# Designed miniproteins, single chains, continued (3): the designs that were tried, part 104

Each design is a single chain, and the fold is of that chain. pLDDT is the mean over its residues in the fold that is shown.

## One batch from the design tools (miniprotein)

Design m11605
Fold by ESMFold2-Fast:
Structure m11605 (fold): chain A 89 residues (1-89)
Amino acid sequence: SAEESKKRAEEAIEKIRRDFEEGIEMIKSAPIEKQPELLEALDKGIERAEPLALEFAKDDPEGKEKLEKLFEEMRKRIEELKKEVEEKL
């Protein structure tokens, strides 16, 4: 059903968010000198994943909008962390 599809989409979005936060914590636990390359790798991973996620949600306008906002949020977080790390190096 549409409601069940929406629920599955919300669970998938939450998993993406959780995996992203776990990735960030893992990067923060790495030596400061390695954090720029790890953040760049994460950024490239997100760039690669976004079109696939949006294509998967192409027939769900609400899910697509939520995914677009999530990817924008993730990019902002990475940019902020890159700046913070650069200031510490």
Scores: mean pLDDT 82

Design m11606
Fold by ESMFold2-Fast:
Structure m11606 (fold): chain A 80 residues (1-80)
Amino acid sequence: MDVSFVLPDGSVITVEVKEGDSLGDLLEKIAKDPRLSEEEKKLLGILAEEFKDKKLNESGIESLNGTKLSDLVELAKQLS
């Protein structure tokens, strides 16, 4: 299934998520988007490593749909 996130510029990134993917897998897919700064990509990579074992279910994926990317970056800064 597809999950959409709002980027800081107001655009939307959509990534494909499969059952059994981790939150870390999702964050790594987002970090590949060329619209992100190198700093944002690095911070998302740190967050992805932290959540590599956090499995996503259908309800979890739905709850992430429409989330702001800035909220994920802020969490990554707290873990750095």
Scores: mean pLDDT 74

Design m11607
Fold by ESMFold2-Fast:
Order: sequence, then structure tokens, then C-alpha cells
Structure m11607 (fold): chain A 74 residues (1-74)
Amino acid sequence: LTPAERLANLITAAGIEVAAADFQREMGDLEGAESARKTAIELAKEAIELSDQVPDEKETNRKLAEKILKEAEA
């Protein structure tokens, strides 16, 4: 995977984990929600770090990753 492909995959995966955490919480699976939330935080942090290596859309990618991190931490 190129850095750009890896970044796209990390952002997508982090977003999926945030959605999964929200869904699990609504269903009463608090353990599953917390696990998904922690995974989303780790993926979003890695995406933020990797965004520095992908300059072409750095601002957009970084903002997306930061938004996902904020949602996961909420």
C-alpha cells in the first residue's frame, strides 16, 4: 500500500468503528461500544500522523481524521 492508500484505509476504518461504537451503544452492548471506540481512536491517531506524509490533500485528510477522533472521544 502507498501512504495515500493506507491513509484512505485508516480514515475509512476509523469512521466505520465510530459508527459501530454508536450502534453498539444504542443496542446496549457497552463492552462492544467501548472496544470499537478505542479502535477508532487508535486508527484516527495513526491517520493524523500519516497525513503529514501525504501532502496533496493534507488539510482535508487531517481534518477528517481529527473529526473522527473527536467523535470517538465524545
Scores: mean pLDDT 79

Design m11608
Fold by ESMFold2-Fast:
Structure m11608 (fold): chain A 72 residues (1-72)
Amino acid sequence: MVDEWRAQGLSVIKIIYTAQNTKKTVETYVALKGFSSITIVADSQEALKEAISKHLEELEKATEVGITSVEI
């Protein structure tokens, strides 16, 4: 399905973070039109949080024109 979104000209962002309260690693995929495929991984949790914040800010700006979410 990620490959289908990429074929439609959508960019897919994979966000990886570790939730402190649950000690679980969480992976989230975000499909966005106009961005290249991005994997957000950093050497530290602090750097990862900063990278996520920057990419979410760019995502919000790009979604100003709207995107169609595909649920499965």
Scores: mean pLDDT 54

Design m11609
Fold by ESMFold2-Fast:
Structure m11609 (fold): chain A 81 residues (1-81)
Amino acid sequence: NLVLSEEDRRALAEAAERFEKAVKEGRDPLEAAREERERLRAQGHFTAADLIDKMIETALASGDEKLAGEQVLIALRIRAR
């Protein structure tokens, strides 16, 4: 039930694009997701940052760090649309 503002939605889409690029360049998906979360917080996009934080939390709750990165990528792609 978190409704993103137009600005937060745009910022999240840009974060998703940067995240996919970083992962393609060999960055760890969880670390890349954390970097985008902190960037969004620094820019005042707290709702978008909180969504990424919840994606990381949910992925890690599975107990599989290998799967966690893939789950964050999928969740971020869905939420950025």
Scores: mean pLDDT 74

Design m11610
Fold by ESMFold2-Fast:
Structure m11610 (fold): chain A 78 residues (1-78)
Amino acid sequence: SLAERAEAAVRETARELGLSEEAIDAAVAAVRAGYAGDDDLAHEHGQRVIELAGEENTRKLLAAALDAVRAYVAEQAA
């Protein structure tokens, strides 16, 4: 699914960036909350990622999730 592709991309990117398992768990929780439509919970987990990993790494995780989503949509259109 779309959410599974985004979660996988976030986990892979976070590990490549050397982030803690706590930061990885928070980032995955933010993705899950977002796809569940819980924007408040997604923001809360996103703030935790910023606290643990910093703004730059958080932006890289968001970019990885977006790239995975775009790739999945393109695959479904083919």
Scores: mean pLDDT 84

Design m11611
Fold by ESMFold2-Fast:
Structure m11611 (fold): chain A 92 residues (1-92)
Amino acid sequence: MLSHEERIDKLLELTGEVDRAVAAGDWELAREKIEEIIELVREIKENPPKDPDMLFRVNLAIMAAGATITLAARRNPEFKPLLEEFTKVIRS
């Protein structure tokens, strides 16, 4: 099982990869990385950290990913369903 620290690092890495893919106009790669983010956020929600500091750090990383996905969906409306799925996972 990945540690909460490793999940935060992976989430931030994937977020940066989405930003780069969107900047390059690589919508296929952006989609793949956003799908990986959604899966990782589901795993985090299934086993959330009990430590308040770690929970705060996880939530900051999730918010950063959400901002990136929102910007991708604004540039390419085909990504709106992925943004909706991400939002649903966060609120569950």
Scores: mean pLDDT 87

Design m11612
Fold by ESMFold2-Fast:
Structure m11612 (fold): chain A 94 residues (1-94)
Amino acid sequence: GSVKVTLTADPSVVKEGGSAVLTPRVTTEQSPAGADVTWLKDGKKIASGRANADGVARYVLNNLTLSDSGTYTAVASKPGESPGSASVTLTVLP
């Protein structure tokens, strides 16, 4: 099977010093529980986590700076399945 990922940013545009939540939703043919989630910013690894039984692995960004603007990607993988990914753009304003 294959892992499917959707990703949202709330909010996707935020003022400097604010916060945003990135919420991937992982689906698989069996169960999303325990799928590894790797977080990338502009193609570089920044964090790792795991999906819960509902397929969710939230990533909270606090005290945002202008350098936090960019493309965030969640890559989900599970043994025996092809990995999936989704990207979202976060914009931080001065």
Scores: mean pLDDT 84

Design m11613
Fold by ESMFold2-Fast:
Structure m11613 (fold): chain A 80 residues (1-80)
Amino acid sequence: SLEEQIQRQIQGLETQTDAIVATGDRQKIQQMLAQLQQQIADLQALLADSSTPQDEKAAAQALLPVVQALKARLEAYLAE
């Protein structure tokens, strides 16, 4: 289902972020931060586009707060 696909994508992003943070590699963390920042921009663009299908909008609405939270987590890590 769409909900199962969204949940798998969320878990994949969280697992990848956890793995990168666990390395303590600041360069890899900065690279992941840049990727999350680009993903936020892409998701916001999808939500702003009136031609975006409803299922894609639903997925973007579910993913956006998760990606934003992961970005904030990595920014907090780099600030310390």
Scores: mean pLDDT 86

Design m11614
Fold by ESMFold2-Fast:
Parts: structure tokens; sequence; C-alpha cells
Structure m11614 (fold): chain A 73 residues (1-73)
């Protein structure tokens, strides 16, 4: 029902907010976010020129270093 849809939206917004705070704590100077169903993906750039991808799917958080090309895609 409409309440279930609002709850799903709120959960996604909370997950995005948590990943943004984590990226900022890690020294992110540029951030991009994608939401794909139950999966939140956050790409960020650090001042040192390194690039990272955070993937949150359910309770699983994955952190990986990526290329500049992947970040700009």
Amino acid sequence: GPLDELLEKLINELQVGLLKKKAEALGAVEIKVEVKGDTVILYFKKKDGSYYKLTLKGTELTIEEISKEEFEA
C-alpha cells in the first residue's frame, strides 16, 4: 500500500545519507549516488586523486578503489 512505498523511500534516503556521511568522513571532495532497487551505490573522489565505490545491498557494505574512467562513466 502507500505506506509501504513511503517506508521503502525513507529507508533508501537513510541509506544514501549514511553512505554520504561515510564518504565525507573518508575525505570525499566529489560524490555521485545511484539507487538501484534495494542497492545504493556511491562513488567518490578524494583530494589525493583516488576514486572509490561504496555499495550497500541489504546489510552488506562493500568498499572498493576504482579507476577515474569508472567514476566519470
Scores: mean pLDDT 82

Design m11615
Fold by ESMFold2-Fast:
Structure m11615 (fold): chain A 75 residues (1-75)
Amino acid sequence: GEEMVEQMLITARDLVELTPEQEEEFRKRLTALVEAYRNAPDEDARLAAMTAISREVARVTGADYGGVVTRPEPA
């Protein structure tokens, strides 16, 4: 289930006031990362997904990831 994503959203809402748009974007990102975690073929991929989840939660809750460049990068 989406219990992990919902728990992280509840925690983020408790720590910060999110707009509906910010909450939706956060939910999308968390859902993708949780799917990567569940579908990880090995432990290294699983740890990478967990790290990405932690970084996303920290970004939303106010950890400073440094917005030095905000321009979209081409593929």
Scores: mean pLDDT 69

Design m11616
Fold by ESMFold2-Fast:
Structure m11616 (fold): chain A 73 residues (1-73)
Amino acid sequence: LKTDIENVKAKIKQLEEERKKYSEEVANYIKNTDLSEKEIAEIGRKNVERRKKYDAEIESLKTQLENLEKQLE
């Protein structure tokens, strides 16, 4: 159970790092590429969709973590 809690925490951290890196890569691409306003808007829309997927996975894992921690009490 303690190992399961540690594994879930590690997965949450990994996804948060991946989400941060993705956002940084998108921001860097926009900054360093001569893009039209329409292209920037499309990239922004796709970034929001990708972030929602990360947020959903992280929330699911946080719920799993809370349930595992309750089992230790």
Scores: mean pLDDT 80

Design m11617
Fold by ESMFold2-Fast:
Structure m11617 (fold): chain A 68 residues (1-68)
Amino acid sequence: TEEEKRLEAIAKAAKDEIEGYLLSLGYEAKVEVLEANEKYAVATAEANGKKYRVTYDHVTGEFEIEEI
């Protein structure tokens, strides 16, 4: 449906933003988006044998990274 295409676009945009941010910090990470909407995105990232949870807040433009 048109809504499915919209949700896929939102998830892809969130993945690209998170990957770009992590790369800017020197992390060549494998990113998997768990949840994405117009307010925030939550993803997992794996780099150098460690796993991280990444949260992106679309309202503030801030990224939070926690090792899990």
Scores: mean pLDDT 78

Design m11618
Fold by ESMFold2-Fast:
Structure m11618 (fold): chain A 108 residues (1-108)
Amino acid sequence: EAIELVRAAKRQLEASKEAVKAANVDPKKDESTIANLDGAIAAAEQAEKNLKNAEESEDPTRYIRSALAALDQGAAFARAARRVSDPRVQPGLAASERLLRRARDLVA
């Protein structure tokens, strides 16, 4: 379930990135938003990888700890992207942050 929430968050982050690129309203703010979205996507990928490794490991503790750190980092990047505030991407970014935090709660 946690992995599925992370995958859902990644899809929302990728959709938000495409929406920012399509809108092209403020190039300087868009660059900052895209950088934070790329950070959130990379963190979500690290969380998914560590959760998969935890499922396959006889000692999951290290992988769970790394997944929790990655989920917190991903949520922070999503929040940073929201602060730059394109109204078109705010709902997707809010959804992504909630999905990453829910995944964290399931893993913790």
Scores: mean pLDDT 80

Design m11619
Fold by ESMFold2-Fast:
Structure m11619 (fold): chain A 68 residues (1-68)
Amino acid sequence: SSTLEEIERLVAEKTAEALRRATELLAEYLASQGRDPSDLVATVRDLIARGQLDEAAALLRATVRHLR
């Protein structure tokens, strides 16, 4: 999926802006698969707000890996 590839590129940047964008794209992808993204979005946004960018990136990457 081109969407999952774009998410992985954004996650690799490890900036708050890129991680927020990756979260939006992943939420759209999960919703398109009939999955509720609410808990993932809330968790990642909290990690970003706390400055825990490596942990946010790891969670997004783990989720993408699980979807493959």
Scores: mean pLDDT 87

Design m11620
Fold by ESMFold2-Fast:
Formats: sequence, C-alpha cells, structure tokens
Structure m11620 (fold): chain A 91 residues (1-91)
Amino acid sequence: DELVKEAEERAKETLERLKEIGEFGIESGMAGVRLAVALGEDAVRGLEEKGKEFPEIREVAEKYAEEFRRLIEEIRRKGEEAQRKREEELR
C-alpha cells in the first residue's frame, strides 16, 4: 500500500529530525532538552491522532509512536549526563 509506505517514510524523516534536534538540545542545555522532549511528545500525540483517523496507518503510527517515546527517554538521559559534564567544562 503506497499510503502506508509514505506514512512510514514521513515518520522516519520526522524521527531523524527529532534525533538532530535532540542532539542540538543536549549540547545547548536543559532548556534545549525540554524543547526536544516536548516536540517528541507532540509527534507521539500526532501519530496517535492520525492512527485513529486513518485506521490503514494505525500499526505504522503505533510503531513509530513507540520509537519516538524511546528516543524521548534517551534524550532525557543523555541530557542529564551532558548537563553534568557541561558544568565541569565551563569551570
């Protein structure tokens, strides 16, 4: 199904974009981490809503919502580590 393939490609592109924003956020400080997490949570919500509206893509939406949740958790963890190291590097 072409629609399912297009939805998966767009979800992959959005996931890669969030990874880039997450890396930038981690480098920038906790405000950047919070922004990346908020954008990721918005992406999860959007996928869940689209999955309800378009049952044909529900499985793809559920799969990528879970991948976004995993990435959000990783961003939070790496953000905490980077914040501790940044405090040391600025001294």
Scores: mean pLDDT 81

Design m11621
Fold by ESMFold2-Fast:
Structure m11621 (fold): chain A 77 residues (1-77)
Amino acid sequence: STLDKIKEKAREVKERVEALRRELKEQGKLTPQMQHQLEAAIEDAERAIEEEDEFRAQLYLMMASAGLVTVESALRS
């Protein structure tokens, strides 16, 4: 179903955010602001995984992805 696909994508995003947070922490590059943004992205991904409504699940997935992109963009600046 569409909802199952959204949940799988949310699990993928969560795994990527957790991996990035771990890598940045190991490199001593994890700022308090980045940590806060990545934690928020993990929470949004977890909400997407637990949602029963396709629209809300997609919204949380989009928010989680945006949080990840924000931190990645800051690292390139």
Scores: mean pLDDT 88

Design m11622
Fold by ESMFold2-Fast:
Order: sequence, then structure tokens, then C-alpha cells
Structure m11622 (fold): chain A 84 residues (1-84)
Amino acid sequence: SSAFLAALEERVRTTDSPPVDEAALAAAKARIREAGAEVPEATERAIAELDALYAQPSTTRTELEAATEVAIRAIEKLKEEKEK
């Protein structure tokens, strides 16, 4: 349910998760660029989403990492569907 997901997100935000710093953002972008080298359009969209997430001061490292993993999986799926 949406109420359960909202409570889970609130719990992640209130845990002792460090806030995102520039180094964590740079590392996440590097991982996405590495995974998405063959699909530059999707890679640039994923990086823009991370930049938007980083612009929110409440964003935690856990949230950024989760968004990065989702983006990498989406890129891998696109690569799988694109030939071979």
C-alpha cells in the first residue's frame, strides 16, 4: 500500500543514514556511466534524475544508492532488449 511505502521512506529518512555528499553523487554517476556506455541517452536521463535527487537536502545516501541500482537495472534491461 502507498501508506506502507510512505512509512518505509520516512523510516529510511529518520535512520542514521548520512546525507549525500558530492563524492557519493560522483561515484553513483560514474557507476551509471560505466553501465550505460552503450545507451548514452538513457544514461544521461538517469544522471539527471540523480542530480534532481541530490538537489533535495533530505536525500540520504541510502536513497541515492537505491536510485542508482534501479537506474543500472533499467539500463541493463535496455541493453538486453537492444540486439543480442
Scores: mean pLDDT 72

Design m11623
Fold by ESMFold2-Fast:
Structure m11623 (fold): chain A 91 residues (1-91)
Amino acid sequence: MEKYKKEAIEKVRKLAKEYGISDEEIEELSKKLGISKIEAALLLIAEKVVEEEGLDEATREAVLAVARGNAENIEKGKAGPPNELAQAVAA
């Protein structure tokens, strides 16, 4: 589980970097909301996807809910990160 969690965290960090999200932004959001850095990273990625794709508010809330669920699974070491939030939303 520990190895799997580390791999998942690294994939989330790479995805965040691809969307232009810095480690500092992740840490600031994590502290502001009192959530894990993984959840903060996934929320920032989800927000970026929603903004770039011009998705409506209902779709935004759905994407954020998926991001929160994926963060919980990663923290528990039960599931990997969402393969790609942008691709998952587009499917």
Scores: mean pLDDT 68

Design m11624
Fold by ESMFold2-Fast:
Structure m11624 (fold): chain A 90 residues (1-90)
Amino acid sequence: EAKEYAIKAGEALAEAIRAQGRDDDADLLLQLVTKMVDLSKTDKEAAKLAKQMALAAQDVADMAPPDSRDKARKMAEKAKEYAKKAEEAA
């Protein structure tokens, strides 16, 4: 359950990057996040990873150019909600 929410937080981070036209970077990041979640041994580790993905999504949104910033911010908020659900599931 916590791993599922961590994956969804990673997907939201990837979408924040994709909103900026960086599809290859988004795809690579999602592959890495999925492997990191698979390697997590506890729900607490998965929840911590989800929180890190949400923080990264916020940084991506804050650095986004004006044309993509609103979309990136919406994805960052999604990542935060999934990180919260991962923490509650842990």
Scores: mean pLDDT 83

Design m11625
Fold by ESMFold2-Fast:
Structure m11625 (fold): chain A 90 residues (1-90)
Amino acid sequence: SEAMDEGLELLDEILQLVAEWEETGVLDEKKWEELRRRLLELAARDPEVARVLLRRLKGILDLMKEQGLISPEVAAKVEELLAELERALA
């Protein structure tokens, strides 16, 4: 579906921003807030797609933490986004 394609592109953008933060030590707060807003808007329009994205991002985060590929600060920010998405889908 178009909503799923949009959601997967959004997930890719979030993961790219996370990777850039790990490399530079600096988060683009404006881009993060843009991606957060887009994710929550998608959750309002298509909760089913948003639930798939929630599960995928949570799985990716868990794997990154297990493999030591993500710093605690970056992981905490992603966990905050996941918690907000979970609340939006409740």
Scores: mean pLDDT 89

Design m11626
Fold by ESMFold2-Fast:
Structure m11626 (fold): chain A 65 residues (1-65)
Amino acid sequence: SMSPEEANEYLQRGVVRAYLDAAEGRASAAEALRRAKETAEQAIKNGASQEDADRALAGVEAGLA
């Protein structure tokens, strides 16, 4: 199992990677957002806070707008 800190690190890395894949043309914005949401759900399951997940998703949604 992950610590909350490890779960947040997993969240941040996954969300940034999804965003960069879209920004660099390796994924569509829709696919990147889907992956970011899946990462956030998994991170919460592993101990990340809802607040950290909401903030990370808001950031990627704004970046892909």
Scores: mean pLDDT 85

Design m11627
Fold by ESMFold2-Fast:
Structure m11627 (fold): chain A 66 residues (1-66)
Amino acid sequence: GPVAEEAARAAREGALASPGARGAAASWGMFTKDAGNPEGARRAAEAALRAPDAAASAVLHQKAAL
């Protein structure tokens, strides 16, 4: 929905503004996929993107560190 689209756009804009954030987002995506749960990965991504602010980038960075 519109909220999810706005959150996704904010996350993309944050990643574009910082190479580190982009790398963190990519690593987080691989991490959740590697867990063998694609639907869980999608829900986790949605939860992270629900905070369309600096917090979303922080969450992605934290997950990438795992």
Scores: mean pLDDT 49

Design m11628
Fold by ESMFold2-Fast:
Structure m11628 (fold): chain A 82 residues (1-82)
Amino acid sequence: MLEELYKEKVEKFEKESEGAIKYLEENPDLEVLEQLKEHLEGVAEKMLEEMKKNNVSQEIIDRLKEVKEKALKKLEELEKKL
């Protein structure tokens, strides 16, 4: 089911972004932070576009947006400390 596939993709995106942010917290690098921010925004935008094209439920779309916003907020807080 396409909906289930996107649920799994969002969960994977959340785990991967959390792991990358934790790594960056332990190994601070402003260049890597900017690259990660651009990468996460690009991946999320691509997924949102695909979800919309495939008529994925609004609940899953909203979850992806929530995960993206959380990750970007974490990176913004980390950037302030660097």
Scores: mean pLDDT 84

Design m11629
Fold by ESMFold2-Fast:
Structure m11629 (fold): chain A 74 residues (1-74)
Amino acid sequence: MVTVHATVHVEEATDELAEQIRQAALSVPGVIDVRVVRVSADTLGVIIDAEDEEAARQALQAIGSVPGVTSVVP
């Protein structure tokens, strides 16, 4: 198991976008749990628990593909 912390920069940190980010990461095989917290108006913190580094990496890529996400910093 691997735990990855990422800072996700967004156009606007809404509850809807936070849920979309959470669902995108959870849709990746090998992702166990995803926690999303609002840090500021344009920044979300994401904590991903995954079976391995590959699953964690795929989850970060999935988050980066969500509309409204501007950057993902692991």
Scores: mean pLDDT 86

Design m11630
Fold by ESMFold2-Fast:
Structure m11630 (fold): chain A 75 residues (1-75)
Amino acid sequence: MPRRLGLLTEAQIDLIEEVAALTTDPEVRQSILDALRLLQEGKLGAEAADAVRQLTAVVEATLAFLKAQQAAAAA
């Protein structure tokens, strides 16, 4: 069986924290950190599923934004 949802690795935690630190919106940053905490504490259930969906959406939006900013700066 491929990897399962379990404790996040230190590298994954560091990556999420770096993304949160790059986020200028304090509400978005707090949401990322809250989702990370729920996953790390093993609060698996409906709350974890919601946290994962929120975290995924925020991370994707943040990465897309950063990539667009990098492209704009390079032009």
Scores: mean pLDDT 63

Design m11631
Fold by ESMFold2-Fast:
Structure m11631 (fold): chain A 89 residues (1-89)
Amino acid sequence: SPEEEALRALTGFLEAHAEELLRLAETDPAALVELLYGRLRELAERYGLEAVEAAVERLAAVLERDGLDALARALREAAARLREELAAE
């Protein structure tokens, strides 16, 4: 499933860059959104926008359960920006 592949790829990215992403969540939330936006855009080119949006919602829910609310919010904001950019006609 494209959603499952997108979820695995996104989870792997977050795990590989956990220290930097958590640092950006505290020091520069705008830069965190931009970084996540770039990664989600790359994944959308491979798996499609709907698969990436579904993966983001599933992962954001897990992050919120783990108390990583700032990272979850940044993921949702990045996905919303991607949707707005790609959904223009």
Scores: mean pLDDT 87

Design m11632
Fold by ESMFold2-Fast:
Structure m11632 (fold): chain A 69 residues (1-69)
Amino acid sequence: ASEGEIAYQQALQRIQEAEEALEQGNAELAQKLFDQAADIYIRNYDKLTEDQRKNLALRFKALGKKLRA
């Protein structure tokens, strides 16, 4: 797998773990996992495909709204 593909899967997993933490009422863990996913996205931006960037941006937008509610 490419470095971009590995980074994409790692970011997706952190987002999924953050969503699960939030559903369990653990907002602190959800924020930490969100921040980890965002760091992966920023550091690997140039290695991601356009579709991967778009999908991650959409998922960050959705999760970010829930964290700030």
Scores: mean pLDDT 88

Design m11633
Fold by ESMFold2-Fast:
Structure m11633 (fold): chain A 85 residues (1-85)
Amino acid sequence: MTVSKDVFKSWDGSELTITTKINDDGSIEITIELTYPDGKVITIKAKSPEELLEKLEQLQKENPEDFNRLVNMERGRFTGESSLV
């Protein structure tokens, strides 16, 4: 079993945690947690990239502000504008 965890912090105290778990049978589990400075937490769990995209689409439809926050923090990850802990 292998677990990888990436943590990104925003200047306003928001934290994005991405945990990828690979089980001994080769199955994968992805957990995304967005924590706001006030203690509000948005959690997304998926067992495939396809399931992750479906859950992100649902978040965008129901909570577009939370989706935009998560996407902006994820974008920072790919541009190198995020701090690793």
Scores: mean pLDDT 71

Design m11634
Fold by ESMFold2-Fast:
Structure m11634 (fold): chain A 92 residues (1-92)
Amino acid sequence: AKEKVKEKLKEEALRKGLDEETAEKLAEKFVKLLEEAGIPFEVALELIETHGIRAAYVLAAYFLDEEGTLEELKEAKPTPGELAAVERARAL
């Protein structure tokens, strides 16, 4: 699952016009963020496929820094679907 998550993150970065080196670094950084947050890669993969890459990012940030990052994410105005995905993963 980890390799599939990394591949999807890299593909999205490349699709947005980032170079291969930058895309690889962002994918590795994101994978590390998910590991530090304790999010199973199978759950992250399902979230990316169903709700998009941003939902997995919101989830990881929510678990790592409840005070600072959550406030920043609230300012980013996550969709109801992204918030529901976060709550579902917390219940797992």
Scores: mean pLDDT 63

Design m11635
Fold by ESMFold2-Fast:
Structure m11635 (fold): chain A 92 residues (1-92)
Amino acid sequence: STEEEQIREIIEALKEELERWERGELSADERRAFARGLEVIRLEIEERENPLSDEERRRRLEEARRRAEELAEAPLEEVRRYVEEVIERLRR
């Protein structure tokens, strides 16, 4: 129950921030923060399914930072698709 409540809260927060991005209400810093958050959530999902060593986790975090920078500058359609994919994985 508590885990389901946390997942629901995360999904609602992601939808709210995506709507703000779509309306052009996010600053560049806020878009970067949102992108970093998405990549961290994705890594946590992956680590839950396939536990990572400390070395692999460090490498994945570095890759996640680079992807977040790219995502922050991506077209809205790509950001929307990415958010939808993360939400879908959170519901599994």
Scores: mean pLDDT 83

Design m11636
Fold by ESMFold2-Fast:
Structure m11636 (fold): chain A 95 residues (1-95)
Amino acid sequence: TRLQQIRDNIKNSISSGNFDTARQMGNQFVQTVNDIISSIDRVPDPVVAEFMLQSILQIAQQVRDMMTKSLGSDDPVVKQIQSTIDKIQQKLNDL
């Protein structure tokens, strides 16, 4: 998926010590997830919506954990990813 590609690009940027690229990709990740969340309300089957949100949540948690380890929990991008995770959790609770 596109989110998995972004996750892998973040991992590669971190591994190469290119933290500015990792932050830029993290911002792209947040934007991509927010776009998907905005489209979830148009998914007619709540079971399909739940599977999509759970899949996105798993990838978002992986990205958060990688970036927290490399940049620290106080990095603005890490905080934005955490806010995105909170939004996914809220959508899952509202299903």
Scores: mean pLDDT 85

Design m11637
Fold by ESMFold2-Fast:
Structure m11637 (fold): chain A 79 residues (1-79)
Amino acid sequence: LDPEAVEAARAKLEELLAAAGDALSDEEKETILRGLEIALEAQRLAAAGKEEEARKLAEENREVLEKADAALAKALAAA
């Protein structure tokens, strides 16, 4: 996972959140961004050969990732 790909993903997500506007609360937007950071860290660990750590990170943060998915679906519907 290279920094350019990470930055592009963040930029696209920020654009989506801006398009969704007031359809999302600040807390929902924060949760989506938190979910992205967790997903990116898991991918970084997997790319470094730390697949077990990547899996554990995703599992330990499962609730946050599920909330982020729900909030992201709401953002996509609003945008």
Scores: mean pLDDT 78

Design m11638
Fold by ESMFold2-Fast:
Structure m11638 (fold): chain A 62 residues (1-62)
Amino acid sequence: SASAGGGAAAAGMAAKDGDAEGGRKATLHSIQGGGVEGGRKAEEAAIAGDAKAASQATSLAR
């Protein structure tokens, strides 16, 4: 992504990737912490990761 248009596409891709990764990490906390609370954190982290990943991808646009 070297342009504004490319940045938008990269942001979408990063959002998807970040969403999955955020969910995985929160799930690990669920296993360690005690079940449903970690599961809810996984969903919240996925949503947060989506926005954060999109922002990071946009900032990384050349």
Scores: mean pLDDT 51

Design m11639
Fold by ESMFold2-Fast:
Structure m11639 (fold): chain A 72 residues (1-72)
Amino acid sequence: MSPLEQSEKEMEELIKSNPELVKLIEEIEKKLGKKFKSFLELMQALAEEMKTDPEMQKLAVKLFELLDKLKA
């Protein structure tokens, strides 16, 4: 397994184990109007939307801050 694939699986497990992350992801999906099969797909869509939507930029910042806090 590549380091990137392993990191992605670890992120998905971390998200599922943390209700705050689940709620934030659901909020992002609701604003984007679609559900994602993987965290990678969500991150790619979020990266594109944050170029044009200030609310998506704020949600992205919250997501990264929460992920950093949980990894520490």
Scores: mean pLDDT 74

